# Designed miniproteins, single chains, continued (4): the designs that were tried, part 77

Each design is a single chain, and the fold is of that chain. pLDDT is the mean over its residues in the fold that is shown.

## One batch from the design tools (miniprotein)

Design m14658
Fold by ESMFold2-Fast:
Structure m14658 (fold): chain A 81 residues (1-81)
Amino acid sequence: DMSDLRKQFDEVYSTAKQLTKKALTVADDSKLLTVVGLSLQVVGLEIDIERALKDGDLETAKRLIEELQKIVQELQKIIDS
């Protein structure tokens, strides 16, 4: 439902922000442009998810939250490298 998706979004977005901050501090110069690109994707997805939630488009919100989770995975991969 809407409240469950809102909670999932808040949790994954919080994680994305924390991992972006960490990736920016630990990434070497060769990875910095990739981290910047991923951070811009996080911002874009936040806007699109908020729109989908406002419009009551739960299927779109769920898909975009899954895309945000993939970015979280990519940020973690950079931190672990």
Scores: mean pLDDT 87

Design m14659
Fold by ESMFold2-Fast:
Structure m14659 (fold): chain A 104 residues (1-104)
Amino acid sequence: SKDRQIEFDIEIFDGVLAIMRAVYSNDPQKNLDIARASIKVAEYVEKLPPSPLRERLIKLLREHAKLAAEDAGVTIDQARKTPDTPFTRRIYKILKESVDKILK
């Protein structure tokens, strides 16, 4: 069913965010870039039409952004103000494409 597919896509999205943080657990710069990208994608999603699915994705992105910022040893506000790196842009693209696919 479509509902089962959506739930699966959300679980995969959550898993990808968790795996990225785990892979880079000893890299504060990569976790800072992940936090920054996740914040930017959440801000992008907030501009889209409201839906329960949109709210779930925003919450999930913000939860992972907070965890990535903690792994980087910074606050969420510090992560938000950090300049984009090539890695930030790559992660932003991946997460944005995943969100756009789920919301279709």
Scores: mean pLDDT 89

Design m14660
Fold by ESMFold2-Fast:
Structure m14660 (fold): chain A 103 residues (1-103)
Amino acid sequence: EEEKELWEGVEELAKEYGDKELEEVARKAVEYAVLLREGRATPEDLAELLRASLKGLLLLSYKRGLISEEELEEYLARLEATPPTPEALEELMREIRREIAAK
């Protein structure tokens, strides 16, 4: 339930930025979360859920003033350059969380 509310919030925030790609990704994250809960998710679905979760984390961090606009753009570029595997995305998420926490 909380996951759906979180992604609906990310979708609205993406609309505020005018980022249609992030809005689309937020919608897909809700779909992948449902598949995961039903035990129907593939490794590819998990990778897309992780990518969407990281985009949502970055956008929410920016909205809360934890990162600058320049840092947000840099982190989003790193995400797009990251291989679409769960292992690579989990490592990137750990690195970004560590960097944000060090502030």
Scores: mean pLDDT 70

Design m14661
Fold by ESMFold2-Fast:
Parts: sequence; structure tokens; C-alpha cells
Structure m14661 (fold): chain A 78 residues (1-78)
Amino acid sequence: SVEELREKAREAVEQAERDLEQAVEEGLLSEAQAEPVREALEEARRVLEDPNASEEELLEALRRVEEAVAALRRELEA
């Protein structure tokens, strides 16, 4: 159901936010490196908090988070 997808997505976003904050606090990531992922997570949170948002909109927001994380991983490998 949409409700179960939203619940799982909310848990995933909250976990990713905690992990990102911890990595910055521990000096594993700079603020600049974290920023694109923070922006994507903020957009995903806005979609999760919108009761009228569709499954497609939620999946697109989560895809943007995945893209931001992949870009960060590429930067760290360079």
C-alpha cells in the first residue's frame, strides 16, 4: 500500500539523515560533500509530508536521493 511505502520511505530517509549527520560530525564528510545529499533528503521529506503526493512522486524523490548518494560515492573514489 501507499501507506506502507511511505512508512518504509520515512524510516529510510530518517536513517539516511542520521547517517549523514554522523559522518559529517565524525569528519568523514565535509559540509560541501554532504550538501547535495541533504538537499535530496529534504525534498524526499517534503514529499513524505505531503498527504496528496503520489507513489510516483515519492519514488522519484527517493531516486534523486539515490543519485545524490551515487554522486557522493564517485567523488570519494576520485
Scores: mean pLDDT 82

Design m14662
Fold by ESMFold2-Fast:
Structure m14662 (fold): chain A 95 residues (1-95)
Amino acid sequence: MAAARAAKAEAMRAKAEENRQNALHALDLMSKYLKEGDKEKARKLNEASWLYLQGASYYERGAALYEAGDVEEGEKQRALGEEYAKQGDALVKSV
């Protein structure tokens, strides 16, 4: 149903925004660890920010594909976005 696809696309765009906010938070923490001289934790947080931004990009692609009616490819892009977001979360928890 078109309404269901629109709702799914909106949810994916919300996840993309959440991931962009997580990337900004990771970069803020990176700055703090750099000031403390902890270059290893800073590098992990920089990598986490990149993973979150990749996740956001895949969620945005998924949303656009759902809006266009390509539900199969949209779901594939959503799943990739979720995987990148989880990898970012794992790195943040490791610091």
Scores: mean pLDDT 89

Design m14663
Fold by ESMFold2-Fast:
Structure m14663 (fold): chain A 83 residues (1-83)
Amino acid sequence: MTDEDIDERLLQTAVEDAGLDEEQVKRLKELFKEIDKIGKEIKELVAQNTPEAKEQLKELAKRLKELEEEIEAILKEAKERKA
């Protein structure tokens, strides 16, 4: 486990404490599970260091960005409701 992985888990806990509803918490958990899965695939592909792995890394990077944008949208809505 890296420091970044620890920070992601702490962020999840802080987000849950931020007064998210049950559906928002469930969706965030699903999104973070996908991010964790993609992160593992990225680590394996980086270790392979092949041209094919580089193409797969580009696709995974696009997927991560989409997941991050969805997380940010959920967090923004939760903050607006809490304020």
Scores: mean pLDDT 72

Design m14664
Fold by ESMFold2-Fast:
Structure m14664 (fold): chain A 94 residues (1-94)
Amino acid sequence: SEAFERLLEVNRRLLELLGRDLSLLEQIKTIEEAVLFSVGLLQEVLARLIAEGRTEEAEELARRYEEPLIEAIENKDYLRFAEIAEEFLREAEA
């Protein structure tokens, strides 16, 4: 699945950004697990930005991406979820 492969890459990059162990990817067996894993890591990115005093940046990312990510999950549009997560990640890495 294109969506699954793209979400594994998103999760790998999020783990690298957060300084987490890449072996955590080995626990992901389904696309639904990849999505839930991404949600957790995206929340950790926001929490880290707030901890670093970058609260306005965290609020802007949440405002822009939270509702689209939720909608993609509700519609089971995992390819769209991957696209939105990739956009979030590009901004968080800047």
Scores: mean pLDDT 89

Design m14665
Fold by ESMFold2-Fast:
Structure m14665 (fold): chain A 71 residues (1-71)
Amino acid sequence: MIEVTDEEDGPELDESPPLDEETVERILEVIKTRGIDIEEVIERIEGLKKLAPPEEQEKLEKVIEKLKEAA
């Protein structure tokens, strides 16, 4: 069947939060292929951090920092 699910390996995310350089780069690659700016992604994650519980906020902060370094 024809569908938009014809992209790279990444629609399936693990629950384990390593979020190392490799994982961040993969996310950046997907975002770039979508034509989205890394800065916009960082802002969206910051917004999600405000909505997330304090436990998850720390995880989101690390993602933001990794994205900023990669950008």
Scores: mean pLDDT 64

Design m14666
Fold by ESMFold2-Fast:
Structure m14666 (fold): chain A 80 residues (1-80)
Amino acid sequence: SMVDEIKEAIKEELEKLLKDPSVSEEMKELYKKVAEEIEKIEDEEKAQKAMIGLAKARDLYLEGKEEEAKEILEEIIKEL
């Protein structure tokens, strides 16, 4: 299903981030929490919105805007 595909994509991104020594422990913990909350989602639209938010957070992190990325991750957790 689309939800399962989204969950798999998130797991792959999380695995890459966890193996990256340049990623802070705070960022890794926030990604883990978001991944755990997404695993509980059964609604495709909610899963898609969470995936878009995670992609945006990653883009911000890659631009060196880690604080802004953390804010988006925290907001995703609150909305799930």
Scores: mean pLDDT 76

Design m14667
Fold by ESMFold2-Fast:
Structure m14667 (fold): chain A 65 residues (1-65)
Amino acid sequence: SPLKQQVLETLKWLLDQNKDDPEMVSLIKEAIKKVENAKTEQELLQVMGELQFKLQELLDEKARA
């Protein structure tokens, strides 16, 4: 799927941008694995929603530090 490839490219770019942040690396790697295993567009959207939620929680935690 073109959408799936675009998402994977974006996630790999984010991984490179955050390579020195172990928490970000872990989160993004998990998301990449889930995206690669997504068999439907609906599953892909669910994975992206989960990533957005987890990313927001991590960024909120960092903002308090």
Scores: mean pLDDT 83

Design m14668
Fold by ESMFold2-Fast:
Structure m14668 (fold): chain A 81 residues (1-81)
Amino acid sequence: MKEKLEEILKALDAGDFPRALQIARELYEKYSPEKAKSPWDYMKGREYETLLRYVEAAAQGDPEAREKAKKIIENILKKME
């Protein structure tokens, strides 16, 4: 989990949007809000959904979306400590 988030962050820094999208989609599919069995899992799924949307926008050339995606990843990683 943590390793995949760090991989998205590095891919965004490198401008490797296809890799960032692949990993973000994997996280969304595995932890989507629709698959949540608890309120906490639902909130986590919403974070991965939001992350995917910003990575998609960054891949389309939105620099603000790229920075927002990176901030979401950093915030999730901090919560894992």
Scores: mean pLDDT 79

Design m14669
Fold by ESMFold2-Fast:
Structure m14669 (fold): chain A 77 residues (1-77)
Amino acid sequence: DESLIDEETKKLVEAYLAYLLLDPSKEEERKKLVEKMKEAQDWSLEEAIKFLEELAKKAKELGITEEWIEKMKELQK
């Protein structure tokens, strides 16, 4: 089973990514995320998991919830 992270963490990561993509004031945060992800090809599996856990922690600290995932779905059109 490739479920290396729990479902709560996955949802928080999704919510955080949706938040960064939908909020125009988060351009700088999006750039930082993209730069880190460019380095991801050189990361170990453990480093990749830690990165996802850090995104989930940021979502929790900022009070970002699943509603941002729903907002992203609404903007698919």
Scores: mean pLDDT 74

Design m14670
Fold by ESMFold2-Fast:
Structure m14670 (fold): chain A 100 residues (1-100)
Amino acid sequence: SKKEELEKKFNEVKDKLDELTKNLLENFKKLDIENVNIDEKNKSITVEFKDGTKVTYTFEGDKVNITVTYPDGSSGTTTFNTKSSFEIFKIAVEYVYLEK
């Protein structure tokens, strides 16, 4: 099944997750996720929450740009260094989203 395949892939990559990615995944488990949109061409993942908040992760080399858009339309972007590639983060987010 897709769930079993994602669990297997997550188990293969979990040791490659840095603390930033681990903390984000733990928060995703606690938050009400409405939708996850994966843009493989632009190496971005957008997580939309039921309150209308959106968080977009855009990967560029060893950096991730995290853009938070609030329900009132205001937004902010912060850049972090990360050891987790787009592919690793994608697998982790899909796994967490399906386990909800």
Scores: mean pLDDT 74

Design m14671
Fold by ESMFold2-Fast:
Structure m14671 (fold): chain A 84 residues (1-84)
Amino acid sequence: MDELLEEFKRALEEGDLEKAKEVLLKILSNPEITDEDLREVARLIKESELKEELMEFLKEVSRNSKDELERRRADYILKILETE
């Protein structure tokens, strides 16, 4: 799990939107991820220059993903980003 979070952080620091989206999907679909991990993901996005683009991506996942877990987790991160 630490590896996925570190990979996500690197993608954000490098401004690699495509890689950030790819890693974010892996995080959202991973059954071992916790709500604490999702809060850390939200914090990383909030501090990122890619915040707006990743919020739009999360809205897309929340509306269109075939995986209920991905949709629920994307919505959770969005609520953190919009309210905190």
Scores: mean pLDDT 84

Design m14672
Fold by ESMFold2-Fast:
Structure m14672 (fold): chain A 73 residues (1-73)
Amino acid sequence: MKEEEEKVKERALELVREAARILEEAGEPREAATLYTAGAIAVIGHLLEGDLEGALRAAEEALEEARRRAEEL
């Protein structure tokens, strides 16, 4: 379903943007850019394969990684 795919894409990219924001606010803009790039590529890769669950999982993993890295600062 195109509508479902668009909603998943929007949600996954929102999570990846939030992950980058967490690291930017922690004072690590280079790490934020790296995480955003890797997370976006992973999400898009899953979406191209029709793996909506994988796309959301990849985005959630990026968010958890950002939180962990911010705590280590």
Scores: mean pLDDT 81

Design m14673
Fold by ESMFold2-Fast:
Structure m14673 (fold): chain A 86 residues (1-86)
Amino acid sequence: AKISSSINKAQALQLLDIAVKLRLLSQAKAARLRQILQAADEHSQEFTDARDEILLHVLSVAGDEKAIQLIRSGNFEALETLLRSS
């Protein structure tokens, strides 16, 4: 199953906040993605594309398997720690 299909709006916004805090995204890109995530319906293509863009940045730093496990468990604190150590 695609990890992105299990991530709701609240979780996508948490991932975006972590990516911004760790400087994985520019402020301009982060502002655009936040606006899309807040305004778009969770089942829309716009929401899916924004969520997947955030996931690509996170997975490129932390590695797929470990990051996916932490996202699935909702352990965003451990995900932030992993990304900081990467």
Scores: mean pLDDT 76

Design m14674
Fold by ESMFold2-Fast:
Structure m14674 (fold): chain A 74 residues (1-74)
Amino acid sequence: ALEEAEKLVEKAEEYNKQGDPKKAVDYGMQAGEILEKAGLKEHAKQLYLQTAKFAEKNGDLESAKKARELAEKV
């Protein structure tokens, strides 16, 4: 679970470097969900918050709001 989430975070960083912020956000949210389902709530919360800040900086306010809501629930 943790290793799977780490691979998705790496993929999110890769897409961010390639100039695809939407895919970076999507992979960040997927990684957070994996951590949440694995019971790693603090890690999931931090990742959702980081994903929300990244989405906001890239003008994706809807994804930012969704990621913050997910962070609040964990």
Scores: mean pLDDT 82

Design m14675
Fold by ESMFold2-Fast:
Structure m14675 (fold): chain A 67 residues (1-67)
Amino acid sequence: MEEAVDRAIQILDEKGRTDLAVALAIEYAIGKSTGDLEGAVKRMAEIAERFGDTEAAEILRKALEES
């Protein structure tokens, strides 16, 4: 799961979508602090998809299915 999160954030940064990368990083940090990592990754996927980055969303969704 951590590798998929890092990859999704990296892809967004490489595309110049720094605002979205930061938003996903904040969601993941909240998930780590509350112990709800699955919920955080699910929200990250929904955020990425809503803002039009289906590649990052698919990486995160696959990580949830394989966890």
Scores: mean pLDDT 82

Design m14676
Fold by ESMFold2-Fast:
Structure m14676 (fold): chain A 84 residues (1-84)
Amino acid sequence: SAEEILKKAEELKKEIERLAEEIKKEYPEYSSVIDKLIEEFEKLYEELKKNKEGPLHELQRLLVELESTLGMLEIFKAVLKLAS
């Protein structure tokens, strides 16, 4: 349902914000890269909210794109730990 998709998006927002702050605290030299990724997440999140009454398949597509942002942050953190 649209309500479940919005709930998942809100949970993703909290997790992304938490992970972004964690990375910026440990690797402040990469803050600008993290900020750009957060800007893209915020654009997708706003698009999801604006289209909340639209077709479910479009909402699911946007949710997948938001989940991809979290995945990119997790990969980035893992790469930084390996390079340290």
Scores: mean pLDDT 83

Design m14677
Fold by ESMFold2-Fast:
Structure m14677 (fold): chain A 55 residues (1-55)
Amino acid sequence: SPLEELDRLERELLAEAFRAARADPSSLTGLLQQVAERVAARARELGLDSRGRPL
């Protein structure tokens, strides 16, 4: 389902962000902002609102 696709994407992006932040912890806030933006963009492409509901 679209919601399950978003959950998987967010989980994968968060895992990448935390791995990258281990090398530079000061980057974590910026990486988390990028994750939020990418998840929001994908939700829009799938026709979902910010709460994961169909538009």
Scores: mean pLDDT 79

Design m14678
Fold by ESMFold2-Fast:
Structure m14678 (fold): chain A 77 residues (1-77)
Amino acid sequence: LREEAAEAARNKDYERLREIVAEATATHSPEVTGEMILAAIEAAREAAEERGEDVEKVVKEVNEAILKGVQEGAREA
């Protein structure tokens, strides 16, 4: 779960990240989901820095995918 979310965020697979976050929000505790979200944001930031990309822009895109996932999971829970 945490590793899958971090990998999706690192690879800019925002559709997959949204899906993982939605599933976690619906089926896991807020604590577990929160730790996964933090790991995904950190992985995206590190990858963007390593690639010389705009870190703020990448983090914004990751946060948008996470927000959509949380909203979807909350409706299903």
Scores: mean pLDDT 81

Design m14679
Fold by ESMFold2-Fast:
Structure m14679 (fold): chain A 103 residues (1-103)
Amino acid sequence: MKEELDKRIKERAGVTLEEALAFLEQDKATSPDGRRAEAAINALRLAYQMAIAAGFSDEAVDHLAEAVRALKERRYDEAITHAGRAIQLAAPELEARGLRVEA
């Protein structure tokens, strides 16, 4: 069903967002250039694509795009802020953090 696919896409996008934010938070200002930033950029790019496919709000998608740009410019704090804002905008749809999927 289309609704089932949409749910799975949103769940995947949420996990990807959380992973990207975790990467940024763990190694934010101390990350060596070109090492962990590459993984975080790839995670954010995947989250951006998944958010578009899942039909997230334009605001959430825009914040993900800005997070990717900030990381490419080594602006970790700005990237964290934008990624966090995207999660906040998506959180009401994804889960209350304690939930991922209903069996």
Scores: mean pLDDT 64

Design m14680
Fold by ESMFold2-Fast:
Structure m14680 (fold): chain A 80 residues (1-80)
Amino acid sequence: DEIEKEAKKALLTMLLYLAARSERQRELARKAVEALEKGDFERAREYIARLREEVAREEEDAEEGLALLDRAEELLREIE
């Protein structure tokens, strides 16, 4: 279903940007989205993994950001 796939991509994009807490992390989210748009799922996973690592080191609560990234990783697997 093309509509379902595009909806999942849109949700994944939103979750990545919501998880980003700094300009640096927003840049990583943008790179992940660009890779996803190109169909480069391996590169998208790499950028999501880097974003996750940076979010985990935040001074404020990382819990919310990590939960958003868990959902984004699930959606990425579903999109393939």
Scores: mean pLDDT 82

Design m14681
Fold by ESMFold2-Fast:
Structure m14681 (fold): chain A 83 residues (1-83)
Amino acid sequence: SHMEEQKRAEAERLKAEADATGDVSAYVRAIKIYFELGAPLDEIEELLRRYLDAYIKKNNLTPEQVERLRERFEKIVEQMKNM
């Protein structure tokens, strides 16, 4: 539908903006749209991994914080795949 096409275009713009700027909030907004549209899990997982990398870079986390965050992230991805 036109609405779904518009939402997909919005998500692609947000993804491109986040990739260019490191804006973590733009990744979150794109991910929400991808979930609403029922996008392939592979696309959502890729976007989630980009979000995680941007978050780590932006917040200059310690190695211990990075390890805990990556462990939590992998559990979330596993849960998503088992939906």
Scores: mean pLDDT 83

Design m14682
Fold by ESMFold2-Fast:
Structure m14682 (fold): chain A 119 residues (1-119)
Amino acid sequence: MVDKERQEKLTEVVLELLDRIAEIKDSKERLAALLALEIAAFEEGDLTSFAAIHTALSERFPDLVTPVDVDVPFEPDPELVRRVRELVSSLAPVDDVDWLLVGRLREEFVEELRKRVPL
């Protein structure tokens, strides 16, 4: 079960990671980083950040990201939703996913989330 206080702290870290991802100029690398962040958020229990990122990515890249319905326990942070939408809408068309980069960045993001928001 996701605690609301823990959820809010996870979302703060996700917002900082979105700032890092916004520095990536290549659209394929930025997509891989957003997918990595989506997976890391889900694994660490930030279902609101997962839902916000997943929805934006599945709408922009339906051939690469299959929509999945997830029950969201808390309202998404409006700032998070806005920043995710802006970041995803800035992406150029991408034909495939760099899954090796996704795996590497997912491990890095999971480590940062766990370090800053311990159980």
Scores: mean pLDDT 81

Design m14683
Fold by ESMFold2-Fast:
Structure m14683 (fold): chain A 91 residues (1-91)
Amino acid sequence: SEREKFLRKAEERLRELRERLEELRERVEADPSAPEVVRELLREAERLLREAERLLEEARRNPDVPFTRWVRLAMQIAGAEFLLRVAERLL
């Protein structure tokens, strides 16, 4: 099923991004000189990941999810990935 493939890929991406977020959070907590903007980027990335996880759960429970929900899910995932990349480059 195409729906099952999309759900699986989204779950895998969210897991990878959550792992990256946790790794970066540990690096920031271990480094007192880490810029405050990095902490702000990680907080925003976590917010986007939480929203993506909510949208994914809605999509999992409702087979008739409108296309716009999938677009929003993809946008939240892309946004979180972008913020995590910026945070890593600033460390």
Scores: mean pLDDT 87

Design m14684
Fold by ESMFold2-Fast:
Structure m14684 (fold): chain A 70 residues (1-70)
Amino acid sequence: VADAALAEAAAMLAAGAPASTAIGHLVQTLYDAGDEAMAEAVLRASAPAVQAGDSEAALRAARAAVEAHR
């Protein structure tokens, strides 16, 4: 689930979606899958980059959080 959700978030960002929208979708997908710990880690790690509007930094932080919680 996490790999598919990351791929969807990356595709949304590549299509020009805001970091908040793409990361919000990733976090919601992880919550819906029952992986609350990973969802919270992604949200915390990506929040500074999302607030700055830095899509690449947000995706890197989200990816790192997913890897750390595997």
Scores: mean pLDDT 81

Design m14685
Fold by ESMFold2-Fast:
Structure m14685 (fold): chain A 66 residues (1-66)
Amino acid sequence: GSAVLAQIEELVRQGRADEAIALALRALKEGVVSPDEVLQMLQALLQEGIGVDAALRVISAVIASL
């Protein structure tokens, strides 16, 4: 839930894209976060210019998993 979403956000903020992707895909597969929750958080970071390269890589991986 919220704790895992916060961990994904922190990894994106740190530019740790591969770790953020791995955590996001695992959390989505386990049903502990929804695609909408992850994508909404990533969209917010992009609008603020935070972790842009990592955020785009996570968005791409999440969409490809759907």
Scores: mean pLDDT 87

Design m14686
Fold by ESMFold2-Fast:
Structure m14686 (fold): chain A 84 residues (1-84)
Amino acid sequence: MKVPDDEITREAVRYLAEKLGVDEETVRAYLNGEISPADDPELWEVASQVGLALNIKKPKTVEEAKKIVDEVLEAFKAGRPLNL
């Protein structure tokens, strides 16, 4: 899945990378489908859900994008499905 390469999406990717303790390039590679689930299935699942949520909700501000990242991470940590 290809995510938009705008300032809002870049900040969301950076925020997700900080929350997961990984580098921004790794998160972007997962979001663009460049890394397989076999390499890190948990990171792939989280990044895939964030990418999907950003494409569906289409945030207009960095604050809205960060809120989407937080909602996806909370759902993942709680083991509950993300309703998109």
Scores: mean pLDDT 70

Design m14687
Fold by ESMFold2-Fast:
Structure m14687 (fold): chain A 74 residues (1-74)
Amino acid sequence: MFSEEQLRAEIEAAEAAGRPEDEIRLGVLLAELTGQGVYDPAVVAEARALSAGEAGPSAALRARGDALIARLRA
């Protein structure tokens, strides 16, 4: 299981490496871990599929992940 500190470090590493799909995935996991936000079950399902490496991020998942990461960084 990821700690909050480790998830934040992984998000920063994914951003620096230009891996937006990993950044989105880790952002969703961080929100679940910290209890920040309520997730649409469809977004959670898309994040799980992305984490399994089955699909690239949809525009909706990317927007949700970016908004979450921006909120967590504020």
Scores: mean pLDDT 60

Design m14688
Fold by ESMFold2-Fast:
Structure m14688 (fold): chain A 91 residues (1-91)
Amino acid sequence: MMDEKEIELERENAKKVLETLRKEREKLIATLPLPADRVEATIRWSELKAEALEKGLSFEELYEIEKEVADAPSLEEKVEKMEKLIEEKLK
């Protein structure tokens, strides 16, 4: 298992990723050579993971949620399912 210092570093990195994604979201949608809806879903997927860790979910709990949504047929559906499961875990 990772050292406690490494876990804290990963948590800090998750916060930085969340802040960056929130600030750069509009720019990323405009600049990436992908359909805007695909870029949006990819950004939202990353935001949800970072938000979950910031709000106090463990890496193990997040991993279980990711496994639960793995069978969803699209990235957009994975994002929707993951958001719901994260909200339920944080209650």
Scores: mean pLDDT 68

Design m14689
Fold by ESMFold2-Fast:
Structure m14689 (fold): chain A 68 residues (1-68)
Amino acid sequence: VKLDKETIESLTKQIYGKDFTELDDARALAFIKFVLRETNRYSEEAEREFRALKSREDQLDWLVSLVS
């Protein structure tokens, strides 16, 4: 399934009532793990890449690049 940026932002608003960029570290990590598992793209390497990113904007763009 292809998830674009608009779909990801809609999902975070539905689940958390916030845009992805407004999420705290714990919710952002939980959300990306959920999306990666649902798209069968979860790996320890992917989680490390996510955790190395310094901003929510970079994390969102990275996630979109994997699942879009």
Scores: mean pLDDT 80

Design m14690
Fold by ESMFold2-Fast:
Structure m14690 (fold): chain A 93 residues (1-93)
Amino acid sequence: SSLLEEFIERILEAIEKQGLSLEEALAILEEIRDLALEYLRTGDPAAKARLQALLDSLGIGDLFDELLSLSEEELERLFEEAKEAVREYYASL
């Protein structure tokens, strides 16, 4: 999907610009996923605020509404594909 491609491209750009390690990049993706799922399941405003701040810190805060428009299944698939793309990126260095 266009969102999947955009999300992966912009995450990889953020990783490169910030000089993150593989471990740091994967931890950030897991945190984004966990916060998004928590917000979708509970409506917790604290989870929403933390998610927005994390995305803003990566320069992708504009994707916040699109990420939260996904189903739980679509969100989990997005993050599985993003984690694979991150691993492949580091393997190519």
Scores: mean pLDDT 86

Design m14691
Fold by ESMFold2-Fast:
Structure m14691 (fold): chain A 67 residues (1-67)
Amino acid sequence: SSQVRQLVIQFTAEALRAVGDVVDESIALRRAGVDDSSIQRRSDELVAARRRELDRRRAQVDQQIAS
């Protein structure tokens, strides 16, 4: 449906913004002299947190569609 397409577009836009945020933080940490292993761990943590948020939002959408 058109409503599902709009929700997919919104999710895609939010996912791309989240990726941009992780990249920007990684650049800032590198500029601050943080070591690569710490930057990698921090990036992995942020990616995991964003995936959990997207899964939560998807579950809410699925409930609305199922209703």
Scores: mean pLDDT 77

Design m14692
Fold by ESMFold2-Fast:
Structure m14692 (fold): chain A 89 residues (1-89)
Amino acid sequence: KKVLERAIEAIDRLIEALRAGDVAGAEEALEELEEVLAEEPDNVLIRQAVELGRRAIEALRAGDERELEIYLGLLGIIRGVLLLELKKS
């Protein structure tokens, strides 16, 4: 499933950029994740990852460390579920 692989790769880059405080890198990763969502707009997990990624970037820009950690945790959960789906395909 190339869509699941690309989604996981984009989420991994997003989490890495967010943890590094790299707003520009996080925006690039989110853009790629949005492209993946456009290929499967009804994929609830990818749609949730896009929404969480947007909120995480806003938290990072605002310096809201607590909100950023919450969104990073939720992104990690979605990544884990997508990885399980990929392994079963």
Scores: mean pLDDT 87

